# Designs tried in a protein design run: designed miniproteins, single chains, continued (4). Part 80

Each design is a single chain, and the fold is of that chain. pLDDT is the mean over its residues in the fold that is shown.

## One batch from the design tools (miniprotein)

Design m14774
Fold by ESMFold2-Fast:
Structure m14774 (fold): chain A 100 residues (1-100)
Amino acid sequence: MKSLEEITEEFVKKVKEAIEKAKSSEELVNELTKLIDETKEEIRKNIKDEALAEAVETYLDIFKQELLENKDAPLEELKKKAEENLKGFREAVKTLVEQS
């Protein structure tokens, strides 16, 4: 079973790779929403603390909503928004782990 730290670092790596490789806003939104959904599944399978799992899933849902609300934005703007949301997510998870 994977730790929350391993899942978070794998997500961060994959999101950064998706941002670098994306050639359109549609491609970026589709890839990032897929990665978010896959990461939510990994959290559910690996994290036994239900309160911690729900908190992490909530931050992932916020990230997904922000991407969907900005899906029609220019690629450069969407990439910046994705990077900001990724940073916020990583910091939120770090805070949750420090409280656990």
Scores: mean pLDDT 85

Design m14775
Fold by ESMFold2-Fast:
Structure m14775 (fold): chain A 69 residues (1-69)
Amino acid sequence: EKLRKAAQYLTKAAAAVQDPETGREDVVKALREMAEILPEHRDELERAAQIAKENPVEGLREASRVLAR
């Protein structure tokens, strides 16, 4: 259930990353929302959100790696 919601946020973030104006903020927000629903991965997802502030594509890849563990 929570993992399915996280996958939906990840999909939303992947779509957002294609928008150069608002995409970065939307990716960061989605990753932080995932951290709230997956407390066992909170620190790793917050780290991914920090990466996304500078590089949303790399932040998204890091979040995908965390969820694949």
Scores: mean pLDDT 76

Design m14776
Fold by ESMFold2-Fast:
Parts: structure tokens; C-alpha cells; sequence
Structure m14776 (fold): chain A 110 residues (1-110)
């Protein structure tokens, strides 16, 4: 499963920008499904590969990595990834994404 998703991520590098965005969007949905199924380590392997290949998807990828680390009970790692995603969202002017990340961080610190 994870190996096939990594191969699909590699193949996405051959696509035009629009097709690549849709395809990586589908892979991020599959990573979220892995998290929902409790398959956190597999989700992290897929998400790490996206980070390495496509920095333009860094914010949604880091957010899902935070969710996977929450599932593993690794709260400090989850907070690290959420804070990095928040920093990048703020730098990009993505106020809605930044607000959602700030609320998640506050909830974990309570």
C-alpha cells in the first residue's frame, strides 16, 4: 500500500501543475483515510514522501502529519508539525488555515 502511494507520488512529478495538484490532493485524502483507520505510521511515510518531492503542498502535508502524531499519542511531535504549518500559512497570508491550526494547537496545549 505505502510503496504504491510513494510510486504514485513520484509519477505525479511528470504531470502538469493542474493535474499534479488534483493528484496530490487525492493522495492527501488517502493519507487522511489511513489516519482515520489508525494506520498512523503508514500515513507518515506517505506524507514524508510528499514533503520531500513537493514543497508547494507543505502546509496540508504538515497538518496531516500533526494529526497522525496525535493519533500515536506523540503530542510534542504533533505540536511541532502544527506550529510549522501555522508559520507557513501565516507567511502565505492564508488566514483561514492559520486560524484552524491555531485553534488545534490551543486545544492540544489545554
Amino acid sequence: MVEALKEEIDWASTLDEGSRTMFIGHILVQARELIAAGRYEEALEVLEHILEKFPEYRVPTLRLMGEAYEGLGRVDEALRHYREALRLAQEAGNDDTAARLARRIAALEA
Scores: mean pLDDT 85

Design m14777
Fold by ESMFold2-Fast:
Structure m14777 (fold): chain A 61 residues (1-61)
Amino acid sequence: MMLPTLERLLEEVRQSPLLSEAEKERVIAEARELAAEGKNEAAALLVIGALLDAELAAARA
């Protein structure tokens, strides 16, 4: 199956209550840089990984 669209994943980052504003900006910037290089799959995986890390951190708090 195909990964979720990058636009949808970036919107989830912006809307996430588990990420700080600085973390949101960093993840979005890194994902967009990868997408600009044509690495859309890597960009999507980066965003998914960041969201998963945020959930794991929240589970500790």
Scores: mean pLDDT 78

Design m14778
Fold by ESMFold2-Fast:
Structure m14778 (fold): chain A 88 residues (1-88)
Amino acid sequence: MLSEEQRRQEAEAARNALLGTLDEVDKLIEELKKNPSPELAQKAANTLVAARVLYAYIQYLGALSPEEIAELKARIDEAAARFDEVVK
C-alpha cells in the first residue's frame, strides 16, 4: 500500500492528468463543432472515458477533499453534456 505522502502525490498527479484530459475533451468538442467527423467523435468519447477512469482512481486514492472531488465531477459532467449536445 502507498504511504500517505505517496497517495497524496499520486492523487495530485491524477488530478493534473484529469484536468489535462478535460482540456483535450474541450478542444475536441470545439473541433467537432467546426468539422463533424466520426473519427473526432470517437476520439472525444474515448477521452471522456479516460477522464472518468482518472476520476474513479482519484476517488479510490481518497486523498482529495470532498469539495475538490465534487468540482472534478462537475467538470466531467459538464464536458459529457457538451459532447452529447454536439453529437445529437
Scores: mean pLDDT 85

Design m14779
Fold by ESMFold2-Fast:
Formats: structure tokens, C-alpha cells, sequence
Structure m14779 (fold): chain A 68 residues (1-68)
């Protein structure tokens, strides 16, 4: 989506995205996490917020797989 591409291409977010990739998260995981975040959190992105969103998506996928 254009809003997610804007976040990924924003120079102010380059270090945050690079840090998440360096920690072993895939670009797809990062994109999915950004899509799950509020607009406010995307506009005020930090590494901690991004990692938390990635973890939240993983937990929700696990819950759906295990608990239905």
C-alpha cells in the first residue's frame, strides 16, 4: 500500500527498518507489522514500536493456529 511504502522510503525511518532487518525480521514481517499499527504509531515510528508490532502479529497468528 502507498502509505506503507511511504514509511519504508522515509529517510527518518531508514535506521529503524535497517535495525529490524539486522535483528532477523523479514521485509514481509516488517510490512505486515506496519499494516497492523495505528496511523499515529506509523507516523511516530520507533524500533521498539515496530518490534512490538511484529511480536503482536506473530502472537495473533499463533493464537489463530492453536486456538482457532
Amino acid sequence: PPEIEAILNDPSNKQIISAALSRGFSREEIVTALQSMSEEDRQNLTLDKLIRAIEDVAVEHLKKAVLG
Scores: mean pLDDT 78

Design m14780
Fold by ESMFold2-Fast:
Structure m14780 (fold): chain A 87 residues (1-87)
Amino acid sequence: METLEELIKLLEEMIEAIKNGDKEKFKELASRIHEILKSNPELPENATLAMLVFEAVAAYEAGDDEKALELIKKAIELVKKQKERLE
C-alpha cells in the first residue's frame, strides 16, 4: 500500500521535472523507481511499470517531452489501478 503511494508520488514528481526541464532530477527519480521495483518483485505489473519508466527516460533523452509525459501518465494510471485492486 505505502509502496504504491510512494511510486505515484515519484511518478508525479517526474512529470514536474519534465515541465521544469530538470533532466538530472528526472533521471534520479527514474532510478529511485527502478530500485523500488527491484526491491518489491511481488508488486503487480512490476515488469510493465519498469518498461514504461524505461521508455519514458528514452523518450525524454531523445527530446520527446510529450511522449515522456504520456508514458509517465500511463505508469501513474497503472499504479492507481493496482492500488484500487489491492483494497
Scores: mean pLDDT 82

Design m14781
Fold by ESMFold2-Fast:
Structure m14781 (fold): chain A 98 residues (1-98)
Amino acid sequence: AAPAPLSIYVSVDTKTTEQAKKFNELVREAVAEDPDLRVEHISERGGMQVLARTVESAERFEERVREIAKELGLERVNIVYSPDLRRAREEARRAAAE
């Protein structure tokens, strides 16, 4: 059986199509620079579904997305971890605490 994908979805509430385009371009660039990240889907309204190979890469991606949103003056960022990614993160945190 193939391993379950570690998926993360990021989106922003944009007031203009230009903000959505700039957000998507900067997020796509961040994904392209990280070999542990892959783009699955892009929303023209300012959103992207990304596959992460590791919990660490997903957490780096979340931090970078929040930084990009702040640079663009976006008030609200929605970041959703898949159930499998949330479970992997909890297991990693438990291991680090022992």
Scores: mean pLDDT 78

Design m14782
Fold by ESMFold2-Fast:
Structure m14782 (fold): chain A 68 residues (1-68)
Amino acid sequence: MPSMEELFNEYMVRAMEAKLSDEQLEALLKELGKIAKEAKEKLRQGVPEEEVIKWFEEEAERLLKKFL
């Protein structure tokens, strides 16, 4: 199972390889950052890491699909 950090890096790479405009890339990375921040908050609140990873993966995939 990939860590949260590994997943975030994977989605960052996918975003950069998607040949988006600078403005679209900035918007996508900003939204990914918000999802990552929310994931960290869930972990601080005691949500199990496996549930947070699954939630992050689902939200990140949804976000990428919206921009691509």
Scores: mean pLDDT 79

Design m14783
Fold by ESMFold2-Fast:
Structure m14783 (fold): chain A 70 residues (1-70)
Amino acid sequence: EKEKVIKEVLELAKLAKENEDNPISRAVYITNAANLLHKNPDVADAALAEIEKEDPELAERIRRAYAVIS
């Protein structure tokens, strides 16, 4: 369901932020979030808007990864 997917994307964004000192782990979480948005494009705008409220730079990085794979 739409709300569940948004929560999963937000959890991946949180993990990326918690691992900001480890660029490899951070990139893995960003890529996983982008892949989840690619599979669920109808929630992409809503999920990215929620991430942007807390971390605009992280939201932009996830958005760019999503754009590349879409």
Scores: mean pLDDT 83

Design m14784
Fold by ESMFold2-Fast:
Structure m14784 (fold): chain A 61 residues (1-61)
Amino acid sequence: DAAALRAREEGAAIVAAGEQKYNELKALGKQSTPHEGKMLEGEGEAVRSLARLRAARLEAE
């Protein structure tokens, strides 16, 4: 139905935005101190994981 199609499209957009943010934080980490780089990598992984969970929840509704 239309709602399921919209949820899938919105979920795909959320995942894409999460992947983009992960790549930005990873690139920033390479220019930071080793300690800051590890923190930024962790933040990127969390953003990516949260985006995937949000997309899955939208599709489950």
Scores: mean pLDDT 76

Design m14785
Fold by ESMFold2-Fast:
Structure m14785 (fold): chain A 67 residues (1-67)
Amino acid sequence: MEEEKKKKEEVKKRVFALLDLAKKNNVPISEEQVRGLVEELGRKNKLSESQIKELIDEAIEHLEKLK
């Protein structure tokens, strides 16, 4: 129930923090790299495939806003 939402939120915060840090340090990140990162962290944290897909979309949108 709530634990699944908390784990998804933790993964999201970590991914967004890494994207923000990369932008701050002028490190280029592609959408493919973002997708790979979210898939790896999501699977490691036992997120469902639907949660991983949703986070990929959110992370790519965040990356686009940082441009």
Scores: mean pLDDT 79

Design m14786
Fold by ESMFold2-Fast:
Structure m14786 (fold): chain A 93 residues (1-93)
Amino acid sequence: SELEEFRKKVRKFASSFTARAISLVGDLQQAETDAARRALLAQMADLYAEASAKYREFAAEAEKLGDTKLAETLKADADRLAALSARLRAQAA
């Protein structure tokens, strides 16, 4: 079904996003200078902002497919990721 293919697409994106986030956290733990740490925090902020935008797109697709509950969950996830992005951006400054 279109909904099953959509859910598979969301899971694939979430898996990719999580792997990228874990990689950046690892790099942050290895950072030896304040400049390197700020650069990595800025990259994490960008990643979280990108993920937030994608989850908003997925929420709109979920609504179109009639899964209102999934759409609400994805909107909440997008809002949470946007807030985390803003916090990371502030830490990078």
Scores: mean pLDDT 90

Design m14787
Fold by ESMFold2-Fast:
Structure m14787 (fold): chain A 100 residues (1-100)
Amino acid sequence: SEEELRKELEELAKKLIEEFRKLFPDEPEVIEETEKKLEEVINDESLSVDEKLEKINEILGETVDKLREKGVPIEKIKEFVEKANELLIETGEKIHKILS
């Protein structure tokens, strides 16, 4: 259902932000901006689930670029990217099962 799809995207955003807060506790402004952008995408009823996933991936890319510009250690950024990719894959698999 559309409600189940939205719930899975909300869980993804929550887990991404939790991991982000854990790895980058000194970057509250970047975390807040990323959380806001993720919420806006998830709540945009004009977007398909595939379009929402694409925009979430774009937002994460922008967030990584900002962390690099702020001089955050590359190893921490790499750890975040690896964890974010795991969460995106898991969410994609759950969405596929809902749509099947």
Scores: mean pLDDT 84

Design m14788
Fold by ESMFold2-Fast:
Structure m14788 (fold): chain A 76 residues (1-76)
Amino acid sequence: SLLDELLEAALAGDVDRAAEILKQIPETSENTARLVGLVLRLVGDIINAELGEISPEEGEKARRALDTIREALKKV
């Protein structure tokens, strides 16, 4: 799915690819809810890493993905 491709681009830190994928996602309430769900999941991973519930490496990957999505959203 396009959201799976977005997550892969975001985890890779590829802002330009993430922006191109975001432009292809239709602006529907369902897709907005799925994107919000993805962001909340990444925030949860950052919090869980800080609490020691997952590895610091997993937390850094989630932080990179969020930063990449944030930068990509500025381009759409």
Scores: mean pLDDT 84

Design m14789
Fold by ESMFold2-Fast:
Structure m14789 (fold): chain A 84 residues (1-84)
Amino acid sequence: MDEEEFDREVKGALALIYVTLAKLSKDPEEAAKMIEKAVQLALESGDPETLRRVLEALRELSKSDDPIVRKTAEEGAKRLEEAL
């Protein structure tokens, strides 16, 4: 594994960690920041499986009662769908 391949795998793993933390967060502002970070890392990973897994989690987050979390998840999901 070269450094570039390793960096992509690390970004993919971090994207999944951040979207999971966003789902567990009770603070809407923290959840929104974690969503944005997960989306950015997923896009940088370039891995279709990571993109699909983060997208599925964002679709669940878009059902949130909090308008900030819902909007951030919807915007993130659109970005990931365009990359797939």
Scores: mean pLDDT 82

Design m14790
Fold by ESMFold2-Fast:
Structure m14790 (fold): chain A 76 residues (1-76)
Amino acid sequence: MKQEVLAALEELERLLPALAAYASKETGLPLEEVERLLRRRIEDLRLQAQQTTDPAHLQKLLQQAQEAIELARREE
């Protein structure tokens, strides 16, 4: 589970430019600002995955990462 969450977050980080372009278009915020916010969020999720021992929390993190990956892939 923990390795799966970390792997999903790594994939999401690789898709960051596509996700940032989508979010910038949807929110009207500058691309640079959105990219910074998304990068910080990925870092926060990574820290949570490293610190938590709760399987339910890890599953929630995995679902959040997978949903974001799916959204980013639709913009590619």
Scores: mean pLDDT 81

Design m14791
Fold by ESMFold2-Fast:
Structure m14791 (fold): chain A 125 residues (1-125)
Amino acid sequence: MKRILVLGAGRAGLELALRLREAGHEVTVLDRSAEGVERARALGLETELTPDLLAALERRASEYDIVVVATPNIGANLVLAAVAASQGLKTIVLAPEEDFELMLKMGADVVVDTVEEAVEAVLNL
């Protein structure tokens, strides 16, 4: 069992969170979007409306073993990945293939472009 933080309650983040919870992990989903948080809550996921994901990550990093960065904002995901890595978290980023090299340079341990590969990456950690 791992404690997993998912940043982003979009479709990909929610599918990730559900599958990781079904695999027996403790999963928390944070998003800036009230609609995303309400969807996560409706699915029975632990979730919190989080206006500042970076500040929340910095404060709460010690509560988690793994972070999955899955927001729609690539620029935000670069900063989140760098901070997560600096906090000693195993960092997985869901990103398009063109951003893989940059995400790895920022300190991501694993970069993937599909939900299926992100779930597999967590299960193999």
Scores: mean pLDDT 88

Design m14792
Fold by ESMFold2-Fast:
Structure m14792 (fold): chain A 62 residues (1-62)
Amino acid sequence: SSIEQEKEKLLKEAAERVKEQVAALKAQGVDPRDLMIQSMVALADAVSEAFEKVLKLKEEEK
């Protein structure tokens, strides 16, 4: 469905943004433990944003 295609696109874009953020943190020399925690926070934020956009598409389809 169109929603499935948009969801896949949003998730891929979110994953790319998280990878860039993690790479930036790693380049800054953040401690491995802090890097893991901050990476998880960045992932959670990206997933939340993507989920909200998917929900909006689903509501518009109804």
Scores: mean pLDDT 76

Design m14793
Fold by ESMFold2-Fast:
Parts: structure tokens; sequence; C-alpha cells
Structure m14793 (fold): chain A 66 residues (1-66)
């Protein structure tokens, strides 16, 4: 199982890649990173056994908004 820090790092790397590919500003990228981190933190506190699956779902939802 990945630690919270490892999940955060993987999610950040994927969002940064998507933001770059879609030509988002640094401000927009930072907003999506913040939103994703808040969702992941909430998921880890309330449903830690599914945190890895929730991280992937958060990424998919953020990508749809981009």
Amino acid sequence: SLSFGELVNRLAERIEKLAKEKGLSDEEKQRYLTKAFLYLHYAYLTDPENAEEIADEVLKEIEKEM
C-alpha cells in the first residue's frame, strides 16, 4: 500500500503533466493541485483502505474539469 505522501506525489506528478499538456496557467494548475490534495486528504481520513482507488478517481474528475 502506498503512503499518503507517495499518493500525494503521484497525484501531483500526473496533474502537473495534464496541466502542461492542456496549456494551463500556473495559477490554474495550483488550483487543481490544491483541490486534488484536499480530496485525497479527506479520502485518506475517512476511507484509508480505498485511498489509492480514490486518488485515481480524483485524477479522472480533475482531468474532466480541465
Scores: mean pLDDT 81

Design m14794
Fold by ESMFold2-Fast:
Structure m14794 (fold): chain A 74 residues (1-74)
Amino acid sequence: PKPPVVSPAVEAALKAAVARDGADARLSARELSERSGVPVPTVTRQLRALAAAGRLEELTDAAGRRLYRPVPAP
């Protein structure tokens, strides 16, 4: 598997959200796009790559919205 490539602005937005909410952080591609200035399709690809690498967990909220949370450190 290829290592995930993440834009620095998306990485900064992820770190800011995790610093704010910790392990309970729930991140949408649209929110990260708005915070980073990176287009939604690019953010979605990067989030899927991080989930495939085990760095994020993909989940769905009660409204069917796709969200990502950080994988807890053991």
Scores: mean pLDDT 75

Design m14795
Fold by ESMFold2-Fast:
Structure m14795 (fold): chain A 60 residues (1-60)
Amino acid sequence: SLPEVEVGETQVDLARALADYFLAHPSPESRAALRTALGHVTDPEAKAILERALAELDAQ
């Protein structure tokens, strides 16, 4: 596999794991962590997952 594809898949998997964890444990720290993760991911799908999770935390 190409490095770019592998990095993207890893970012998506990490984003899903972070979103699942922080949605299960909502706190101000969870919002900060998701925002930090958004600043470090480059994959569009990973960004969408983290943005959706952040919006869901804000809706609580």
Scores: mean pLDDT 76

Design m14796
Fold by ESMFold2-Fast:
Structure m14796 (fold): chain A 61 residues (1-61)
Amino acid sequence: MEKAERLKKILELYAKDHPGVKVEVEGDKVILSGESDTFDENYGKELAEKLGVELENKVKK
């Protein structure tokens, strides 16, 4: 739970440069949703792996 909230805060900072992306926490999982042509999905995955948090990417281009 705490690690998922940490990942959410970091991804929200990144999402400020990518309008349309939403970051949500569901239990021990972080969910990315919305639409963005500029959002790098690999960045979210790498960060989630480093923190040991499950990431579900639902962002559309």
Scores: mean pLDDT 76

Design m14797
Fold by ESMFold2-Fast:
Structure m14797 (fold): chain A 95 residues (1-95)
Amino acid sequence: AEIPQELVEEAEKVLKEFEENPTKELFKKLIELVREILEELNKQVPNEEMYKLMMKVLDKVEELMEKSEPTVENFYKAEEEAIKEMEPEAKKLYE
């Protein structure tokens, strides 16, 4: 599957900006770009169950970050926690 290069480059740029100066606005922009990348992937290689699972992970990261200070450490912790919670659903998709 080909992801639009511009979306990947913009996501990498926003991630770097967030790591250097964490703000709520940069975090929201990063999550929105990741959602767009997932939508384009599902459009080119449809996997509805995987797409829904990945969107749930992003929803959980967003929920955790709304309750916390917008720091790089909190972002990585939120990502780890969201992935861990969705791991049983992910395993069922591969069985």
Scores: mean pLDDT 78

Design m14798
Fold by ESMFold2-Fast:
Structure m14798 (fold): chain A 69 residues (1-69)
Amino acid sequence: SRELEAVERAALRAHIEEGVVMTREMAERVARLLREGGSVEDIAEELKRYGLSERTARAIAERIVAELE
């Protein structure tokens, strides 16, 4: 899906720049939230549940949403 592709692209960038590892399960969960109309805040909260910091989660969430706009 377009949403999953955007998440995977943001995940790859975060891995290269900050060493963040996003699993397929995390990516699919975030893509589902995006399809359901989830906000940057909703996506950042989901990413924090997987152990990402507030700053990193928000930055990734903002990049994903910008990619889809």
Scores: mean pLDDT 83

Design m14799
Fold by ESMFold2-Fast:
Structure m14799 (fold): chain A 97 residues (1-97)
Amino acid sequence: EKKKKIEELIEKAVEAVENEDYETVIKLVEENITLEQLKEYAEKYKKVKLAREIGFILELKKEGYSVEEIKILVEARRSGKEPPKELLEKYKELEKK
């Protein structure tokens, strides 16, 4: 029924992640896609790494991070660099989960 539309939205979210457009990712996923639908898509299309990154972005948004802070944290994670000290405390709490 809505399955094709959900897969299309996930595909747009994946492209937005690749373009570092995290505002679009958050908007598309929070309003239209559940974490379970994202997991199903990732397993079907073997895009597990991208689905995990989208999940991380959603978790950061849920914890109250701004879009700008999410960009910094995702970029630090991708590059293996340490996040700014002011974001480290919250970032460490998320890694414990």
Scores: mean pLDDT 71

Design m14800
Fold by ESMFold2-Fast:
Structure m14800 (fold): chain A 74 residues (1-74)
Amino acid sequence: AEQAELERGIEELRRIIEENRDNPDPEAQRERLLAEAQLELLRYLEENRDAPDAVKREKLDALAAEVRARLAEI
């Protein structure tokens, strides 16, 4: 169930990235950036499933800060 949910989520995010690949609209670029960040987070969580919640939150906070910086450039 968990693995199947991750696969569905990854496929959905890849689809969003692909659909917005050639779209010059800033909103589409933001959606793509957010999807890319979510994909990175899911990959991290899969690799670190047994890590403490504090470690996972630290990664999420770091990724959120990076995403905010990149969104400011769009």
Scores: mean pLDDT 77

Design m14801
Fold by ESMFold2-Fast:
Structure m14801 (fold): chain A 71 residues (1-71)
Amino acid sequence: MTEEDQKKRLTQILADRAREAGHEEAAKEIEKYGEKASLEALKEALKVLQDGDYSKEALEEAVKIIKESAK
């Protein structure tokens, strides 16, 4: 699996979790910026979500990490 494949998989996981939590707008932002973010940022975002038990606050933090990395 390439780094690009890993980024796509992590982006899909993160977006799916946001949608399941009822955050469609966050899911769209994750899909938009995920491919542009670093693999490390996507892994950090996933860890934040897991540690935060997929809470709204954890989702907001994960989106910030992804968007900041995508700059």
Scores: mean pLDDT 80

Design m14802
Fold by ESMFold2-Fast:
Structure m14802 (fold): chain A 80 residues (1-80)
Amino acid sequence: DKAAAKQRLGKAVDSLSDLISEAKKLNLPQSVIDKLQAVKDKLTALYNDPNATVEQINKAIAEAERLMGQAKIMINLKKS
């Protein structure tokens, strides 16, 4: 379902925005912030692409979730 995939994509973009803000506040390495921003830009482009397939969206979300997971570990370590 493309509508459901787009809804998940929008939630991933929102999560990335929050995570980027927190990463900046905690002074995470710029390389990590740049990677999060690049993935957010890619997801935003897919959200606005009427030709994006459900498979492309699901793959991009999975890649974003992997990177977000890594960033969350770094954020948690900074808070400790």
Scores: mean pLDDT 85

Design m14803
Fold by ESMFold2-Fast:
Structure m14803 (fold): chain A 68 residues (1-68)
Amino acid sequence: SHAARLQLAIAERDLGISRAELEALLRLPEDEQIARLREILQRNHGVVHSDEHLRRMIANLRAILAAL
């Protein structure tokens, strides 16, 4: 959908990664997804989030890709 494409563009910008890198992230085991997302955000933006926040982000990213 258009809304999903817009949300993906926002996520790519905010994470500083491509759609292909995002799809690769979401293919990892769940514990590794949290660790990898933490690394990306720390490296690209210098931000640190709680595990709960990162799990919510991963769930939202999965929903966005599923809606494309």
Scores: mean pLDDT 81

Design m14804
Fold by ESMFold2-Fast:
Structure m14804 (fold): chain A 90 residues (1-90)
Amino acid sequence: DEENKELLEFGKKMRENYHLLDAELLQALADAASLDPAAREEALRRLEERLEAATDEEERKRYELAIEFARAIIEFLERADERVEKLEKE
């Protein structure tokens, strides 16, 4: 239920704000969906650096949104990894 609620909230934000995500931000989100934890950390770090460097409030909002989406993706993948690990140990 909590996972479904989070997925619905994520989907709603994507629908409302997907037009703010350019190719660079979409690539960062794809990197955050990596199977390599180091690549996920690098993707999040890059988004945080872009937010720090942003001089425009609209740009800051876009990077804050991308960071929120990246964190949600990483959390979903971590939960999926935990479920697979539990099934394999059974």
Scores: mean pLDDT 73

Design m14805
Fold by ESMFold2-Fast:
Formats: sequence, C-alpha cells, structure tokens
Structure m14805 (fold): chain A 64 residues (1-64)
Amino acid sequence: SAEREERRRLQLEEAKKPASEVSREVGAKLREIGDGVEAYLKGKQGKATQEEIELAKKYMNAEP
C-alpha cells in the first residue's frame, strides 16, 4: 500500500506540470526515438553510414 500511495502521489505531481512543458518534453523524445529507429532500419540492411550508427547510439543512450 505504501508503494501504491507513492505512485499516486507521483501521478498527481505529473498532472500539475504545465501542459506546454510536458508536450515539449514528449515531442523532443519522440523525435529522437524516430531518428534512432530510422538509423536502426538502415543498419539492419548492413548499409548504415557512420552518422546513422551515431544516431542509433544516441537513441540507446538518450540523455535529456
């Protein structure tokens, strides 16, 4: 029950964030994921460029 109460508290804190801030953060992460997926797909064909490999690495080790 303590764990459940903590989860609810975190959800309420998340709900208090400005919508614009949350949307911006989500948008940035989605774009980075998209770039990483595209690089991975090209790599799967064994024709990835160095730039595409670096994008895949960035996706795997994404930092805000």
Scores: mean pLDDT 63

Design m14806
Fold by ESMFold2-Fast:
Structure m14806 (fold): chain A 78 residues (1-78)
Amino acid sequence: MKELEEKAYELGYEAAYNYVLAEKTGSEELLKEAEKKNKEALELIEKVIKEKGEEAGKRVLEAAVKGAKEGYEKALKE
C-alpha cells in the first residue's frame, strides 16, 4: 500500500505542478504532461479500487490529492 500511495502522490504532484506551469507559460508540452499524469493517477486509483477494495482506493486517492495540493502550491511560487 505505501508504494501505491507514494506513486499516487507523485502523479498528483506532477499533474498539478505541470498544469500550473503550463497556465503561467502557455506551454502545450507541460499541459500534455499534466494531462498524462492526471490520467495515470485516475487509472491507478481505479485499479486499486478494483483489486484491493474501496478503502485502499480511498487511501490512494487521498495521497494523490495531497500530492496535487503540494504540487500546485510549489508551482505558484515559481
Scores: mean pLDDT 86

Design m14807
Fold by ESMFold2-Fast:
Structure m14807 (fold): chain A 81 residues (1-81)
Amino acid sequence: DIEALLRIAEFRVEESPGEDPLEAEGLPRILEYLRTEAEPEREKLLEMLEEMDRIMEQAKTALGKSGPIPLKEVIELLLSK
């Protein structure tokens, strides 16, 4: 559930300002959570998370931010058809 992923990432950012949950150990925790929830679809979920991480890395440079990026914005782009 991408909405749950978004809430987890936002919570982590609020708890630890300046820490990127996708670059920290938060990513492995999220991947483990998704694996247990949707094992048959794990490949799609992993690809989605990898794309999100890639967008976050590019957004840091494009937006001129060195700290955490609003993950909600990134996920909205990822969900855009």
Scores: mean pLDDT 51

Design m14808
Fold by ESMFold2-Fast:
Structure m14808 (fold): chain A 73 residues (1-73)
Amino acid sequence: MSLEEKIIKIGEILAPELEKLHPNPTSVLVGTILRLIGAWLDGKDLVEEARRIAEGHGLSPETIEKVVKAAEE
């Protein structure tokens, strides 16, 4: 899977959860996308960064696992 496809899948998983947690979910989602792109440019592990973002928002273990899987594929 390409970086673009991974980011889209992660966004699709996160968007409905962020809508429940934040008054401006679009702004939070854009910030998340920029963090993932930044991690990739820095040569960091996208899987680890995606997990940290999901955990940082207090998402369920099931949702965190879906985000991690999307970042791995």
Scores: mean pLDDT 76

Design m14809
Fold by ESMFold2-Fast:
Structure m14809 (fold): chain A 61 residues (1-61)
Amino acid sequence: MTEEQRKELEKAIKEGKIKSREDLENFAKKYGITVEEVRAYLIELAREGKISPETVRKLLG
């Protein structure tokens, strides 16, 4: 993922635009990235304390 895509993903999650796994899949498709890359970055955001681990489980479960 590019730095711009990472910032847009974080912003969309914080603004409540991404609430489900389907929203993540749509984000990945829109930017031409894999769901695995999105998953890896969500785990990184949770480790940095920028989103909750519960949010990651909700979006990836």
Scores: mean pLDDT 82

